# Ledger of designs, part 57: designed miniproteins, single chains, continued (3)

Each design is a single chain, and the fold is of that chain. pLDDT is the mean over its residues in the fold that is shown.

## One batch from the design tools (miniprotein)

Design m10095
Fold by ESMFold2-Fast:
Structure m10095 (fold): chain A 69 residues (1-69)
Amino acid sequence: DAAEALEKARQHIELARKYIEEGDVDGAKRHLKEAAEYASKLYAAGKFDQAEEIVKEIAELRKEIEELE
C-alpha cells in the first residue's frame, strides 16, 4: 500500500530529525536508510511526487549530518 509506505517514510524522517537534534548520527543514518527504502516503494507504485519529496528531505538531513561530522 503506497499510503502506508508514505506514512512510514515520514515517520523515519521524523525520527532521523530527532536523532540529529540529540547528536546520534548513527541512529539518524539508520532511519534515513529506512526512509530511502520506502521512497523506492513509492517510485515502484508510481507515486513520483511523494517519492521525490522524501528523497529531498533525506538529502537535506544527510547534509546536516555531514556538517556535524
Scores: mean pLDDT 86

Design m10096
Fold by ESMFold2-Fast:
Structure m10096 (fold): chain A 66 residues (1-66)
Amino acid sequence: MEVLLTFHGDVASQIGTVLRLLGRPDVEVERVNETQVRVTYHGSEESAQALLEELRSRPDIEVQEL
């Protein structure tokens, strides 16, 4: 699974989310620009879906599936 995250808000919220993502196994994170991050999952579909739901629940993050 591959998604583009767009952050609305301050840098501290963005950093916290990126650090959480980097702590997950089989996750690749690429910074596209100051407010956008590309995330690729190589793990299970169940884990990917759970993380996607978690990210979509945040009002300061916009999630686009690629």
Scores: mean pLDDT 73

Design m10097
Fold by ESMFold2-Fast:
Structure m10097 (fold): chain A 57 residues (1-57)
Amino acid sequence: MEIPEEVLKSYLKAYFESLAGVPLEDIKKYLEPFIEYLKELGVPDEVIRVTTYPFYQ
């Protein structure tokens, strides 16, 4: 049920690398469906918040 932190770190690294150089507006468009997807996968809400906080105001 829990996702290991090291697995999450790998996801975060890939996610942020994919967003490198992307404008904040486009990041938000990509981020919204990504957050919904993570919630459906059962990723803890707190982890999602910490991960997306800099981009999702």
Scores: mean pLDDT 63

Design m10098
Fold by ESMFold2-Fast:
Structure m10098 (fold): chain A 55 residues (1-55)
Amino acid sequence: MTPEERERFIEYLQEVYKLSREQAEELLDFLKEKNPDLKTFEDAIELLREWNEEG
């Protein structure tokens, strides 16, 4: 993931989910650990949706 894509996702989490920067970075690192091919903001949003969907 590029620094720009990482920053876009962190800003999204802070604005939409009201997470702190620290919490947003932890969540992104968790998602990246589960999917090493995570490269774009769009992929990160897709994984976040899958993680929040129970089932």
Scores: mean pLDDT 76

Design m10099
Fold by ESMFold2-Fast:
Structure m10099 (fold): chain A 79 residues (1-79)
Amino acid sequence: SAEKEALAEELEKEALELQKLGKYEEAALKAEEAAKIYEEIGDKIKAASAYQAAANLYKVLGKEEEAAKAEEEADKLLE
């Protein structure tokens, strides 16, 4: 729905602003929320991109397990 797409886009904007503030954990969580909504509405490309953004943020935090899980979700969407 248009409402869900707007929510996902807003969550991506929130993630970017949190990243600018150095709040990488909160940014990663917002990126994952956006990814899940894009997945629900069938936008696999945007969902995969948002999961990859979360994975990159988890890597910055040294959270390798969370990063790998987010990368796996992105890879599944692009198969």
Scores: mean pLDDT 89

Design m10100
Fold by ESMFold2-Fast:
Structure m10100 (fold): chain A 79 residues (1-79)
Amino acid sequence: SERLLEEARRLVEEALELAKKNLEEAETLEELLKAIGLILRAIGLGFELDLLEEKGLDEEELRRLLEEARELLREAEEL
């Protein structure tokens, strides 16, 4: 569903913005590396969503990427 794709993209974008904010506020090397790691994961997941859209939407694959996007946002919120 295109609606699930848009939700996954929204979650990835929210996680990316939060990770970027945490990168700016990082006081330790550990915090800096965690923020960078989440930014890279968000970019990678965005690319996977784009590839899925181009190859035709498999709902099972889309649901898996949606769950990965939810986990990414949760981890970004814990920074």
Scores: mean pLDDT 84

Design m10101
Fold by ESMFold2-Fast:
Structure m10101 (fold): chain A 70 residues (1-70)
Amino acid sequence: SEELIQRLDALLDENREVIEKAAKEFPELYQKILDLRAEARLAAMSGNVEEAQKLLDQIEKLLKEAKERL
């Protein structure tokens, strides 16, 4: 779904500063976010809307965790 891809891109853009800081200070957390981003994009492209939404929720949770740890 194009809308889910746009939502993913918007979420990452809104949290760009947090992601950049996490890449430097929390490499394991950063890698998890990258892996989930790739999975969410693949699920959205494959039309698996339920899986893509679940993965987006997981990304949002990890971004909140990164922000709390910074």
Scores: mean pLDDT 83

Design m10102
Fold by ESMFold2-Fast:
Structure m10102 (fold): chain A 68 residues (1-68)
Amino acid sequence: AETLRVRVTIGTADDAAAVTEALRQLIDAARAAGIRAVVEVTVESDGDAAGRAAGEAAAAEAAAHQAA
């Protein structure tokens, strides 16, 4: 019944690592409280291929953790 919606934007590899960890903790906390967490990750690449790849990897990790 209760849903927490979180939107995050990732533009750099450093941001991707920090965001992945924060999202993991948030999803775990929401589950402990009996709340359904829906995470929406946007990758905004400033033309940097490494940042784009890191953001996509972070989005995939967040989705996998949500499914677990």
Scores: mean pLDDT 70

Design m10103
Fold by ESMFold2-Fast:
Structure m10103 (fold): chain A 75 residues (1-75)
Amino acid sequence: ALPPAAEIAAALAAEAERVRALAKERGKEEAGEELEAIYRELAAALTAAKSEAEAEAAAARAAERMRPAFEEIIA
């Protein structure tokens, strides 16, 4: 079973801060801001999800959107 939405949202917020800091360190602050926005959207979607299927779909969509920004940060 998924953790409570509040715990997932808190974990996503912490991860967003770390990724943003890394992106800034790499001179790719814009990509970091894009990732932070995606993490916030995912946290909101998980909080609003009424089923495990909705939560999984939200996570899958977020992963698809995050991939290009991560590739930009690590390039």
Scores: mean pLDDT 75

Design m10104
Fold by ESMFold2-Fast:
Structure m10104 (fold): chain A 70 residues (1-70)
Amino acid sequence: AEAEERRIEAVAERALEELEKRGERFSEEERERLLREIKERLRGNIALARANPEELDEEARAFLEALLAA
């Protein structure tokens, strides 16, 4: 359980780093808000994948792939 949350946090932080790398600047408050939003979306997608791995929503999978690529 803890390992999953840490992985979610790492992915969310990496996504923000990629956005900043493109020249976008965020305040500390904006970073925290974005991290929270990304984490919530990732948690939802992972929960769906865990419950029904064969029924993974294409949107959820595409969203995760986009986050990892961005």
Scores: mean pLDDT 67

Design m10105
Fold by ESMFold2-Fast:
Structure m10105 (fold): chain A 59 residues (1-59)
Amino acid sequence: GKLYEAIQPFPKTSPDELALRPGDIVEVLEEVDEDWVKAKNLSTGETGLVPKRYLKEIE
């Protein structure tokens, strides 16, 4: 999938969510809706839901 960088911290508040630290590299696996994606945090190895606005595409 496409690679993204976390641009702000996202604390995990639900079991289905993915925690992010600024600078974490994530791979987007699936777009769930316009605001949320399912992603794998390559820095931690964890997978979960994260708000798309917390991510910036790496090119």
Scores: mean pLDDT 81

Design m10107
Fold by ESMFold2-Fast:
Structure m10107 (fold): chain A 67 residues (1-67)
Amino acid sequence: MEEEIDREVKLALALIKLSVAQIEAEHRGDTEAVERIRKARDEVLALGPEDVDKAWELANKAVKEFE
């Protein structure tokens, strides 16, 4: 159960990170970055807690490619 909780927390943090990046991109008027981040969020949402490491990697990569 502890490992499951850690995975759920990481997944939630990945989604939060993408949401923050999307808001920042929208604030900057960077519509292309918004679309890239939105696509990454869709991919993360499709993975689920069992693939949390992939979800976290996707989130970090999408944010890095924006900044």
Scores: mean pLDDT 76

Design m10108
Fold by ESMFold2-Fast:
Structure m10108 (fold): chain A 68 residues (1-68)
Amino acid sequence: KKEAEERANKLEAEADSLFDQGKLVEAYRLYKEAAEIYKELGDMERAKEIQQRFLDKAVEFAKKNKEK
């Protein structure tokens, strides 16, 4: 319960760090794993928030690359 939530939170933080380093594939894997944990806990809204946050970052990354 609380341990699963804490694990998911750590995965989100690691995914954010990996995304910042440009390791998109590794970041995506961790975001997906964190979302799966929240789905197993029945927290579908939190799982959606994680996926949306990844998409927002991917859009910003694409925009930056298009401008450069």
Scores: mean pLDDT 77

Design m10109
Fold by ESMFold2-Fast:
Structure m10109 (fold): chain A 61 residues (1-61)
Amino acid sequence: APGDVYVALKDTTIIGDPVVTLKKGDKVKILKVYPDGTAEAQSLETGVRGLVSLEYLKPVE
């Protein structure tokens, strides 16, 4: 859900400005979920916002 924290299940990328690499175990905050299985997320490591596939993420809190 929007506002929830998710963890990366494998190394992946947030497609934003700038593009940022997520490593397995990095946490993101979900801002918006799209019906195609993508989400707008913010990296808790860098603060960068962008699009990421939900299939690479698992909810934690």
Scores: mean pLDDT 77

Design m10110
Fold by ESMFold2-Fast:
Structure m10110 (fold): chain A 45 residues (1-45)
Amino acid sequence: EEDFKKVREEIKKLNEEALSNPGDLEKAREIYEKFLKIIRDFGRK
């Protein structure tokens, strides 16, 4: 599924962003919410 490739790419970006901000709990929470939204939006469709 084409959407799966986009999801993987976005998750990779979020992972890199998390690695760039280690120990930042607020940023980690924001990244977690973005991750869930991506999975829910593309996974449900």
Scores: mean pLDDT 73

Design m10111
Fold by ESMFold2-Fast:
Structure m10111 (fold): chain A 92 residues (1-92)
Amino acid sequence: DALRRLAGLIARAVAEASPEVREEVARDVAELGRELGVPEEVIERLVEAIRAGDAEAAAEALTEILAAAPSEREAALLATGLALRVIGLELD
């Protein structure tokens, strides 16, 4: 699954980022999860994993959030947007 692989790459990039970047990404993904109607428990798991730098746990939770998108295409666009956001924050 391309989305699962992309979620894994994003999660690894976030885990290696500064604490400030990780906190900003945690905020962004929590808001995205709520907009998609994802259960708060899944959102909390992702936020905790990102803050802890736990790439594996973050990849699992992020995959669940992306799966809540209305279509595979929208999931791919959301994942791509998040990847570009992480890269942009690291370059700042």
Scores: mean pLDDT 80

Design m10112
Fold by ESMFold2-Fast:
Structure m10112 (fold): chain A 78 residues (1-78)
Amino acid sequence: SDLEKGKELRKKGLEAFYKGDYETAYKYFVESGEYFEKAGDYKNAAISYALASVAAYELGDYEKAKELREKAQELAAK
């Protein structure tokens, strides 16, 4: 299901993040958020996009980090 794919992708993103692979972590967290949105799980989508924002910040992409943080806040309010 889209929900289970979202969970699996977030787990892979966290594994990459803890290894310091922020580029891979970012990609998995964004994909995770997209699957949670498809599932209608806006709370989990918000968490995944917030994690993607942190990964983007670690990569030095501050504009992308801000966009993802704002997206996470919007989804969390649903």
Scores: mean pLDDT 92

Design m10113
Fold by ESMFold2-Fast:
Structure m10113 (fold): chain A 83 residues (1-83)
Amino acid sequence: GSQKAVDELTEALEEAHRLGRVTVEQEIKAGKALKYLFDNPVSKEDAKKAVEALDRYREAVDSLTKGSKAFAEEVRKKLEELL
């Protein structure tokens, strides 16, 4: 069930990376995906993909607003505990 959230997170971060900036639309999309992954059970495979996306697009993550960046870090730590 978490694969859609992983896909939406990856798409938002990849687009931000491509543009060299994070738009409000991508921040909202990434935030919703991160919230789903935080609030819901995540398979090890989906957790691995989400962590890999956050690491691959770290510059995009670092360009999120302070609150969104802090939340992304918290979600990443939770997902790493599943690996």
Scores: mean pLDDT 87

Design m10114
Fold by ESMFold2-Fast:
Structure m10114 (fold): chain A 78 residues (1-78)
Amino acid sequence: MSDVEESKRLIERAKKLVEEAKATEDPFDRLVLYAVAEIVLTVTIIANKDSTDPEVQKLIEEAEKLRDEVVRLADEVA
């Protein structure tokens, strides 16, 4: 699997976890889903940090923006 394909797959998985978290009524389950999404995005960013491929760099930027959103959403869980 190419780095581009793998990164796209991981970002899509994280997006689905965020969607599931937003639909979850239980604060604990919501926090767990956000934590898993953050881990998936962080792994994607670290794995590709040294890439010079512009397509991979755009995917890292997308992952970083989504990770920042996930962190903010987790902080809002009461």
Scores: mean pLDDT 82

Design m10115
Fold by ESMFold2-Fast:
Formats: sequence, structure tokens, C-alpha cells
Structure m10115 (fold): chain A 76 residues (1-76)
Amino acid sequence: LEELLKRIEELEKEAIKAAEAKDYDAAIKALEEAKKLFEEMAKISKDPELFKEAVKQVEKQIEKTKEMKKKAEAAA
């Protein structure tokens, strides 16, 4: 569990750096991997609701990043 949390933290940092660099594809990929790890944690956790809420938050970040990509591509 702790190892999965560390990987998620690293993926979140990668997503932030990628978004700052305007590399939305890399940011989306990192967020999608983080979402998958939160889903795995929900399956093995005694408190799945906590991790399901985290999944929803990551999904919102993915949607915002996709919208940012769409706007950037429309302007390019």
C-alpha cells in the first residue's frame, strides 16, 4: 500500500511538471496511471471509499487537462 502511495506521489509530480511544460499528453498519461493505482488501492483497502474519492479527484484533473489540451490545439 505504502509503495503504491509513493508511486502515485511521483506520478502527480510528473503530471504537474508536464502540465507546466505544456506537455498535456504526458500530464494526462501520468494522471491516468495515478487513477489506476488509486483504483487498485480501493480494491485492497479496508476503506475503499477514501480511495474512490481520490479517483474522482484525479478524473476531474484529467478532464481539466484534456480541456486545456483542446484549447491549446485549437489555438495552434
Scores: mean pLDDT 79

Design m10116
Fold by ESMFold2-Fast:
Structure m10116 (fold): chain A 123 residues (1-123)
Amino acid sequence: SMAEKMEKEKLIEEVGEEAIKRLREVTEELYRKGIIDEELKQEILKLEPYVGELAKEMTRHLIENGRVTQVNLDGAIVGAVLEGLRRAAIKSGLSDEEIGRILSAAQLILNGEDIDAWEAADK
């Protein structure tokens, strides 16, 4: 129905907006902790439209396959954010080890985990 189509479109837009919000929050925290520099921060933030669209695409796929759950929607948001970070880091010429470190820290932030404990372990 038209109402079902509108509800699906609203969910897709909300997930895209949440992915952009989470990208900004994670990027600011990574920068604040000295995990990324200002140049990489700016490259990541240029990917906001890409991250939003990727999260929307993943959400459309979940809808088409009848797999809309909160866990799967959270997975789409987290996956889109991590892919945005990965692409920016690759474009900036970072090594696989440096990319892995950034993505590991970002995953902890996205999970609401204590990154100060992670920093203490890796220094």
Scores: mean pLDDT 86

Design m10117
Fold by ESMFold2-Fast:
Structure m10117 (fold): chain A 70 residues (1-70)
Amino acid sequence: KKETAEKLIERLRQLADAAERLGYDEVASLARKTIEEVEKLVNQGKYDEAVELARKGLEEIRKLIREAEA
């Protein structure tokens, strides 16, 4: 639903801000791009697709962080 998509966007914004402060530019960039695409889907009323995209983006960010730690 719309509320779930909005909460995921908020989480992505928090993650982007944290990544920028820590110097993880790649993570911050991916988070911002994901936010833009999710917001487009929300504006089109495609809430289920927005939630799916946001969750997918969060998983890709987690993978990038793991790879950066290696």
Scores: mean pLDDT 79

Design m10118
Fold by ESMFold2-Fast:
Structure m10118 (fold): chain A 64 residues (1-64)
Amino acid sequence: MQDEIDELSTEAFFAQVAGDEERAAEYLKQLRETLVRAGVSPEEAEQRVRELDRQAREVARSRA
């Protein structure tokens, strides 16, 4: 994976798991923009971002 995509995905995931919704939203926005710049379609980028957010929220909920 490209370092930027991997780093943003990791940061977004941990921010969401930590309950920092504002930071998570910012990283998810940057991730979507980076995916589109890397040649991923806007629709596919949005799908990947939503899937990551959903998985992180499930992990956070399981630990609550």
Scores: mean pLDDT 77

Design m10119
Fold by ESMFold2-Fast:
Structure m10119 (fold): chain A 97 residues (1-97)
Amino acid sequence: MSMKEELRRKAEEAREELARKNREALELGEKAEELLKKAKELEEQAKKSSEEEKEELLKKAEEAREKARELILEESSKSVEAILYASTAVANENLAK
C-alpha cells in the first residue's frame, strides 16, 4: 500500500511539472510571436524611412528576430522536458496499478 501511494505521489508530481512546463512553453511562444510582429512593423517602417533611419530600424528589427529565435529555442527545450515528465508520470501510474 505505502509503495503504491509513493508511486501515485511521484506520478502526480510529474503531472504537475508537465503542466508547468507546458505553460512555460506556451508563454515563451506567445512572447516570440509578439517580437516577430514587432520586427515586421519595424521592417515596414524602414521601407518608408530616410536612409539613415532605415538602417537603425532594420537593426532593431533584426535584434527582435534574434530575441524571438532565442525564445523559440527555450520553448523547444521546455517541450522536451514536458515529454520527459509525461513519460515519468505514465511509468509511475503503470507501476502503481
Scores: mean pLDDT 86

Design m10120
Fold by ESMFold2-Fast:
Structure m10120 (fold): chain A 55 residues (1-55)
Amino acid sequence: SELVERGRELLEEGKRRRDALAATAAWEAIKSAEEGDDESAQRGLELAEQALREA
């Protein structure tokens, strides 16, 4: 799914930048998307993107 793919991208970016908040939010977003909770997944992706922008 698009949410899982985006989550994987953000997780890899968070790991590369050693941004624990971004990596954690992206990982949680992936799990939510896999469980069919698109709302929680979208929230997690937004948090990961915000963390990466603030770093």
Scores: mean pLDDT 84

Design m10121
Fold by ESMFold2-Fast:
Structure m10121 (fold): chain A 82 residues (1-82)
Amino acid sequence: MTPEQLREEARRTLEGARELVDKAKEMIENGAPKEEVYRLLTKALFLANTAIVLAEMAGDEELLQEAREIYDEVLKLSEKVS
């Protein structure tokens, strides 16, 4: 992949992680079962980690920082659910 393709893939992957985090927040607020929330957070964690790797490969410090922030948010939400 070119650096630009890696950046695009990282951004798309990070957007997917954000979407899952937002859904998990809604589910927590609405009192959804912990196991359902945890499934979404597990998927979000995988996507955030993938975005970190892709951003590092692309050399994009901004995307890398954004991906790390989402990764940390997923960990904090997992702590609230567990």
Scores: mean pLDDT 85

Design m10122
Fold by ESMFold2-Fast:
Structure m10122 (fold): chain A 147 residues (1-147)
Amino acid sequence: SSAAVAQLLQALRDRDWATASALWQQIQDGKINLTADDLRRLGLDPASLSKHPEYVPLFLQALELLAQGDLEKAKELFEKIIEESKDKGIIGSAYFNLGRIYEIQGDYEKAAEYYEKAAELYREAGDEEMAELAEKKAEEARKKVEE
């Protein structure tokens, strides 16, 4: 549900790994159903995932590691997706989540760069909703660099 995804994203921002991990487990157990908008908020392009379902397990594993606070292993999986995929929406989804990891780490300059790259890739993939979301995230991160 949208409320559960909002709580998950807040727990990630707060580095509250106990809450993030528990919410992610409820998603995996099928107790929380993800809508297309929930997938977009998680930085996932629904159309590209439907076209390339082989990447779904890799994204789920990377998001599980992220929810557990294992940021280094989560980065490695998103970087692997970037190296192995030719789909702009799949690559954009990996860049978006790398941007979120840098934001969690307080590296707002890198977060902005990765969100900007995600926006470019989503636009090339034809996902204007994800491109606009990524641009907004980049602007928010750029504001933090200037503080």
Scores: mean pLDDT 88

Design m10123
Fold by ESMFold2-Fast:
Structure m10123 (fold): chain A 66 residues (1-66)
Amino acid sequence: STYVDPEKVLENFKELIKSAVERGDKESAKKYYEAGIKLAEAYLKQGLISEEELEEFKKEFEKILE
């Protein structure tokens, strides 16, 4: 069995988005955002995160892209 820490994985996507934005790579930032949201939605479907946690990560990702 593989241990998965959903919060840590999603925080790693947040850092990838930040790094892409900081270097002016808007295409990579968008791809990391889309991948992170899809993964978070998959985690919610699997019961690994709550709807509240999904909304928090969506807001954090959107704030970085502003």
Scores: mean pLDDT 80

Design m10124
Fold by ESMFold2-Fast:
Structure m10124 (fold): chain A 92 residues (1-92)
Amino acid sequence: SVREETLRKFRLLAVTGELYVLRRKAEKEGKADLAAFIDETLDKVAELLRKNDYDGALDTIEEGAKQIKEKWPELSEEAEAILGDVKAAKEI
């Protein structure tokens, strides 16, 4: 339905916003490698969105969040929140 498609796109936008918040936190904390990783993830998401590949965008965010959790375990709570929101978006 149009409502389900719209809600899925809104949740994708919200999850993308969570990565921007985390990128800002990385910049403030001097975690240049994390900030660069998030920038690369966001660039891939933007490319997929230009192609209307919403599933690919969600998969890219999911993979990015899993890698953040593995490489920066101090951000496990933030990464798990993103993973939970990606799961919710995929269930629409």
Scores: mean pLDDT 85

Design m10125
Fold by ESMFold2-Fast:
Order: C-alpha cells, then structure tokens, then sequence
Structure m10125 (fold): chain A 101 residues (1-101)
C-alpha cells in the first residue's frame, strides 16, 4: 500500500547517501531480518546485492533501488506480507541512519 511505497522511498534516499561498505552492511542486516521472517529467496538476493555494491559493481542508489524492487516482488509473490515489507523497509532506513551518524 501507500505505507510500503513511502517506507521504501525513505530507505532508498538514506542508502543513496552511504558509501559502498555501509550500504553492503545495511543490505546484509535487511537480509538477516528477511530470513527471520521466513523469506530465504529475498534474503539470498539481498546478500548478492550487498556483495555487488561492496565490489563497486553497483552504486548505493542502484543497490537500494534493486532491494526495493525485490521487496515489492516478494510481497507480490506471497513470500512476505505487505506489513513485513514495511518492516524490512523501516529496518533498512533505521540501519542507514545509524551509518550516517
């Protein structure tokens, strides 16, 4: 819904301000939470994005956008609920804010 879109937009804006190493750490934290929610396919994809951004093959913005699309797809495919998608987006934003301090 609207809350998911807003939460993802906030997370992308914050992640786009991070360096590659901090972006990889945030994505790995989100992957860990996705795994705890029973979303192993989403978690694996997020870990691959973390590896790619750490290697400089993706920018923080590209990795953030790809992660947001993956979360939307996981909701669409029933791997997670909309509420769990919002939780993951807010967790990403919180971890990104911690890295910006």
Amino acid sequence: GEELTKALQEAIKLISQLDQASTAEVLREVARKAEELGAPKLAEYLRRLADLVEQGLLTPEQAGLSAAVAIIRAVRDGEITVEQGVELAKHAAEKAKEKLK
Scores: mean pLDDT 90

Design m10126
Fold by ESMFold2-Fast:
Formats: structure tokens, C-alpha cells, sequence
Structure m10126 (fold): chain A 70 residues (1-70)
């Protein structure tokens, strides 16, 4: 549900800030499974993480979190 998705998006942001892109990736997948991300949104963030683009991933995670909390 939304609360679970928000928790995973916040955990993904914390993982990115810690440099743990593998943990961030797992949390993005769980946020998608909880309904907090569109398929396209999840794929975009996962592609940034797989490319090592931590800055891009942070921007997209913040946008997704803002949209879900609105």
C-alpha cells in the first residue's frame, strides 16, 4: 500500500546517499510491488542505479516520493 511504498522509497534514498546502490535497487523494486511507482518510473530509476548515476537516482526518487505523498 502507499505507506509501504513510501517507506521503501525513503529507504532507497537513504541507501543511495550511503552509496549502497544494490540496497537502493531492492527498495525500488519493493516500492514498485507496493504500488508506489509506475512500471516506467521503476525502470527509469533502476536504469540510473545500474548505470551508477546516484545523483540522477536521487532526483527521480525525490520526485516519486513527492508525487506519492501529494
Amino acid sequence: GPAEAIAHLRAALAAVEAGDLAAARRHVQKAYEAGGLSERGAQTILALLDAGDAAGARVQLRVALHDLES
Scores: mean pLDDT 87

Design m10127
Fold by ESMFold2-Fast:
Structure m10127 (fold): chain A 58 residues (1-58)
Amino acid sequence: DKAKEYFNKGKEYFKKGEYQKAIKYYSKALELDPLMTEAATLLYEARKKLDEIEKKKK
């Protein structure tokens, strides 16, 4: 199940603080399974974390 594999990779990168990679894999999971609500939620959280980090770099 490719969608679940991408979702799990996204979660691993999210735990490591690699939010850009987490976003990539969550997006791929949602492309394969648009009904994967958990992936959509974590994609939103990863984008939020990445935005916060970018704002602090300035």
Scores: mean pLDDT 80

Design m10128
Fold by ESMFold2-Fast:
Structure m10128 (fold): chain A 72 residues (1-72)
Amino acid sequence: SLKALLDADGSGVITDAGFQALREAVESGRLTPAQREALKAAFDTDGSGEITDEGLEAFRERNRGKPVAEAV
């Protein structure tokens, strides 16, 4: 799930490791359709309907150190 990807270090909290895992999954195309849908919903800051670098950075700034469950 997307939550498991963000919880890359197993802490249940969004960390830099989780954001790196997410960025790699987006760039490598490893995301499932369900994970892409969840990301689009969480990252709809750009209004483009696409997962952008600006959306990823905004998500990181907003959610760093928060429980994964609150981010998605």
Scores: mean pLDDT 68

Design m10129
Fold by ESMFold2-Fast:
Structure m10129 (fold): chain A 60 residues (1-60)
Amino acid sequence: MSPEEAAERANRLGAAGAVVGDEEAVALGQKGSQYALQGNAEEAERLNREAERRLREAGF
């Protein structure tokens, strides 16, 4: 995954976290976006997967 793709995904997951009221998913999306913008797509995607797991547990 490119850093640009990881940043886009991080922003979408953070927005989903805001919709469901999961402040930790929002924070993970913000951190993932920051790592992706620094060129660290691997760390960004690790955080994105954690946010996605939390959202799935919340039924999203």
Scores: mean pLDDT 83

Design m10130
Fold by ESMFold2-Fast:
Structure m10130 (fold): chain A 55 residues (1-55)
Amino acid sequence: SAAEKAKELVEKARDALQAGDYESAREYAEKALELDPENEVARALKAAADNQLAA
């Protein structure tokens, strides 16, 4: 399902953020939000990645 795919993308976004790959973290979080727009975790991960990229 789309929700299950969004969860996988959230996990990838977390891994990328932990590795310091903020561009990939942002892309995975954006894809997760495309599949599940109400996903608060994906929104938070995107915000975290965006903050690092804007620094």
Scores: mean pLDDT 84

Design m10131
Fold by ESMFold2-Fast:
Order: sequence, then structure tokens, then C-alpha cells
Structure m10131 (fold): chain A 82 residues (1-82)
Amino acid sequence: GSKVIFGELQSLIKYGKEKNISVFDTVSGEPDLAYLKKLASLDEETLIHLKDADPLVVAKQLASEGLEAYILKENGELEKIL
């Protein structure tokens, strides 16, 4: 997949239904970046809910390694992280 989208659980569920995105996972604890990259490879858009980690920090780390990382805002807009 080319895009990884982070956000709050309910916002991600709604977005996934509206966009027909099938790849969704919830990650607990400190996320393994290799695992997140593997999820991102499964489809063009991947939804990830982080239970414990800061999604901005994780999205920034993925972006620094060349992945397209986004934060889903409560208003339904995607913000690209650079």
C-alpha cells in the first residue's frame, strides 16, 4: 500500500466504510515500524489505530522512511505528515 492513515478508532471505522478500505489494524504498545510497513504493503490505503503510541510521532517516523503517512482529523480530512 502507498498510504498509511492514523486516527481515532471511531473516525477510522467511519472513514474505512465510506472509502471501502479493507486493511484495518489496531496496534497496542510500542509499534514495530517493520510491522506497520508490512501492513502498508497490503493495499493502497491502510488504516491503523494506535492504542498507546502517539500517532503523530509514529506517522513522522514512517514519513522519514519514505512512506506516505496521514492523520485522519475528526472532520474527516486527511493531513499529510512530512
Scores: mean pLDDT 83

Design m10132
Fold by ESMFold2-Fast:
Structure m10132 (fold): chain A 69 residues (1-69)
Amino acid sequence: MEKLKELFEKILGKKPIKDDDNFFELGGNGVKAFQLLSEIKKEFGVSLELSDLLKNPTIKSLSELIESK
């Protein structure tokens, strides 16, 4: 969870970010979404699709998805 929060803050250029804040509502776009997915692969070893982020656009929901894989 903590590392994922750092990735959101870094990619969006905003802090603090709350666990329930929506990535796309905070200014996330397709380019930033792919950057986030790439960093998640590198940091957690989990390959996610853009559709996973669209369905789980918060730190809380995305961390639960990563931990389930």
Scores: mean pLDDT 83

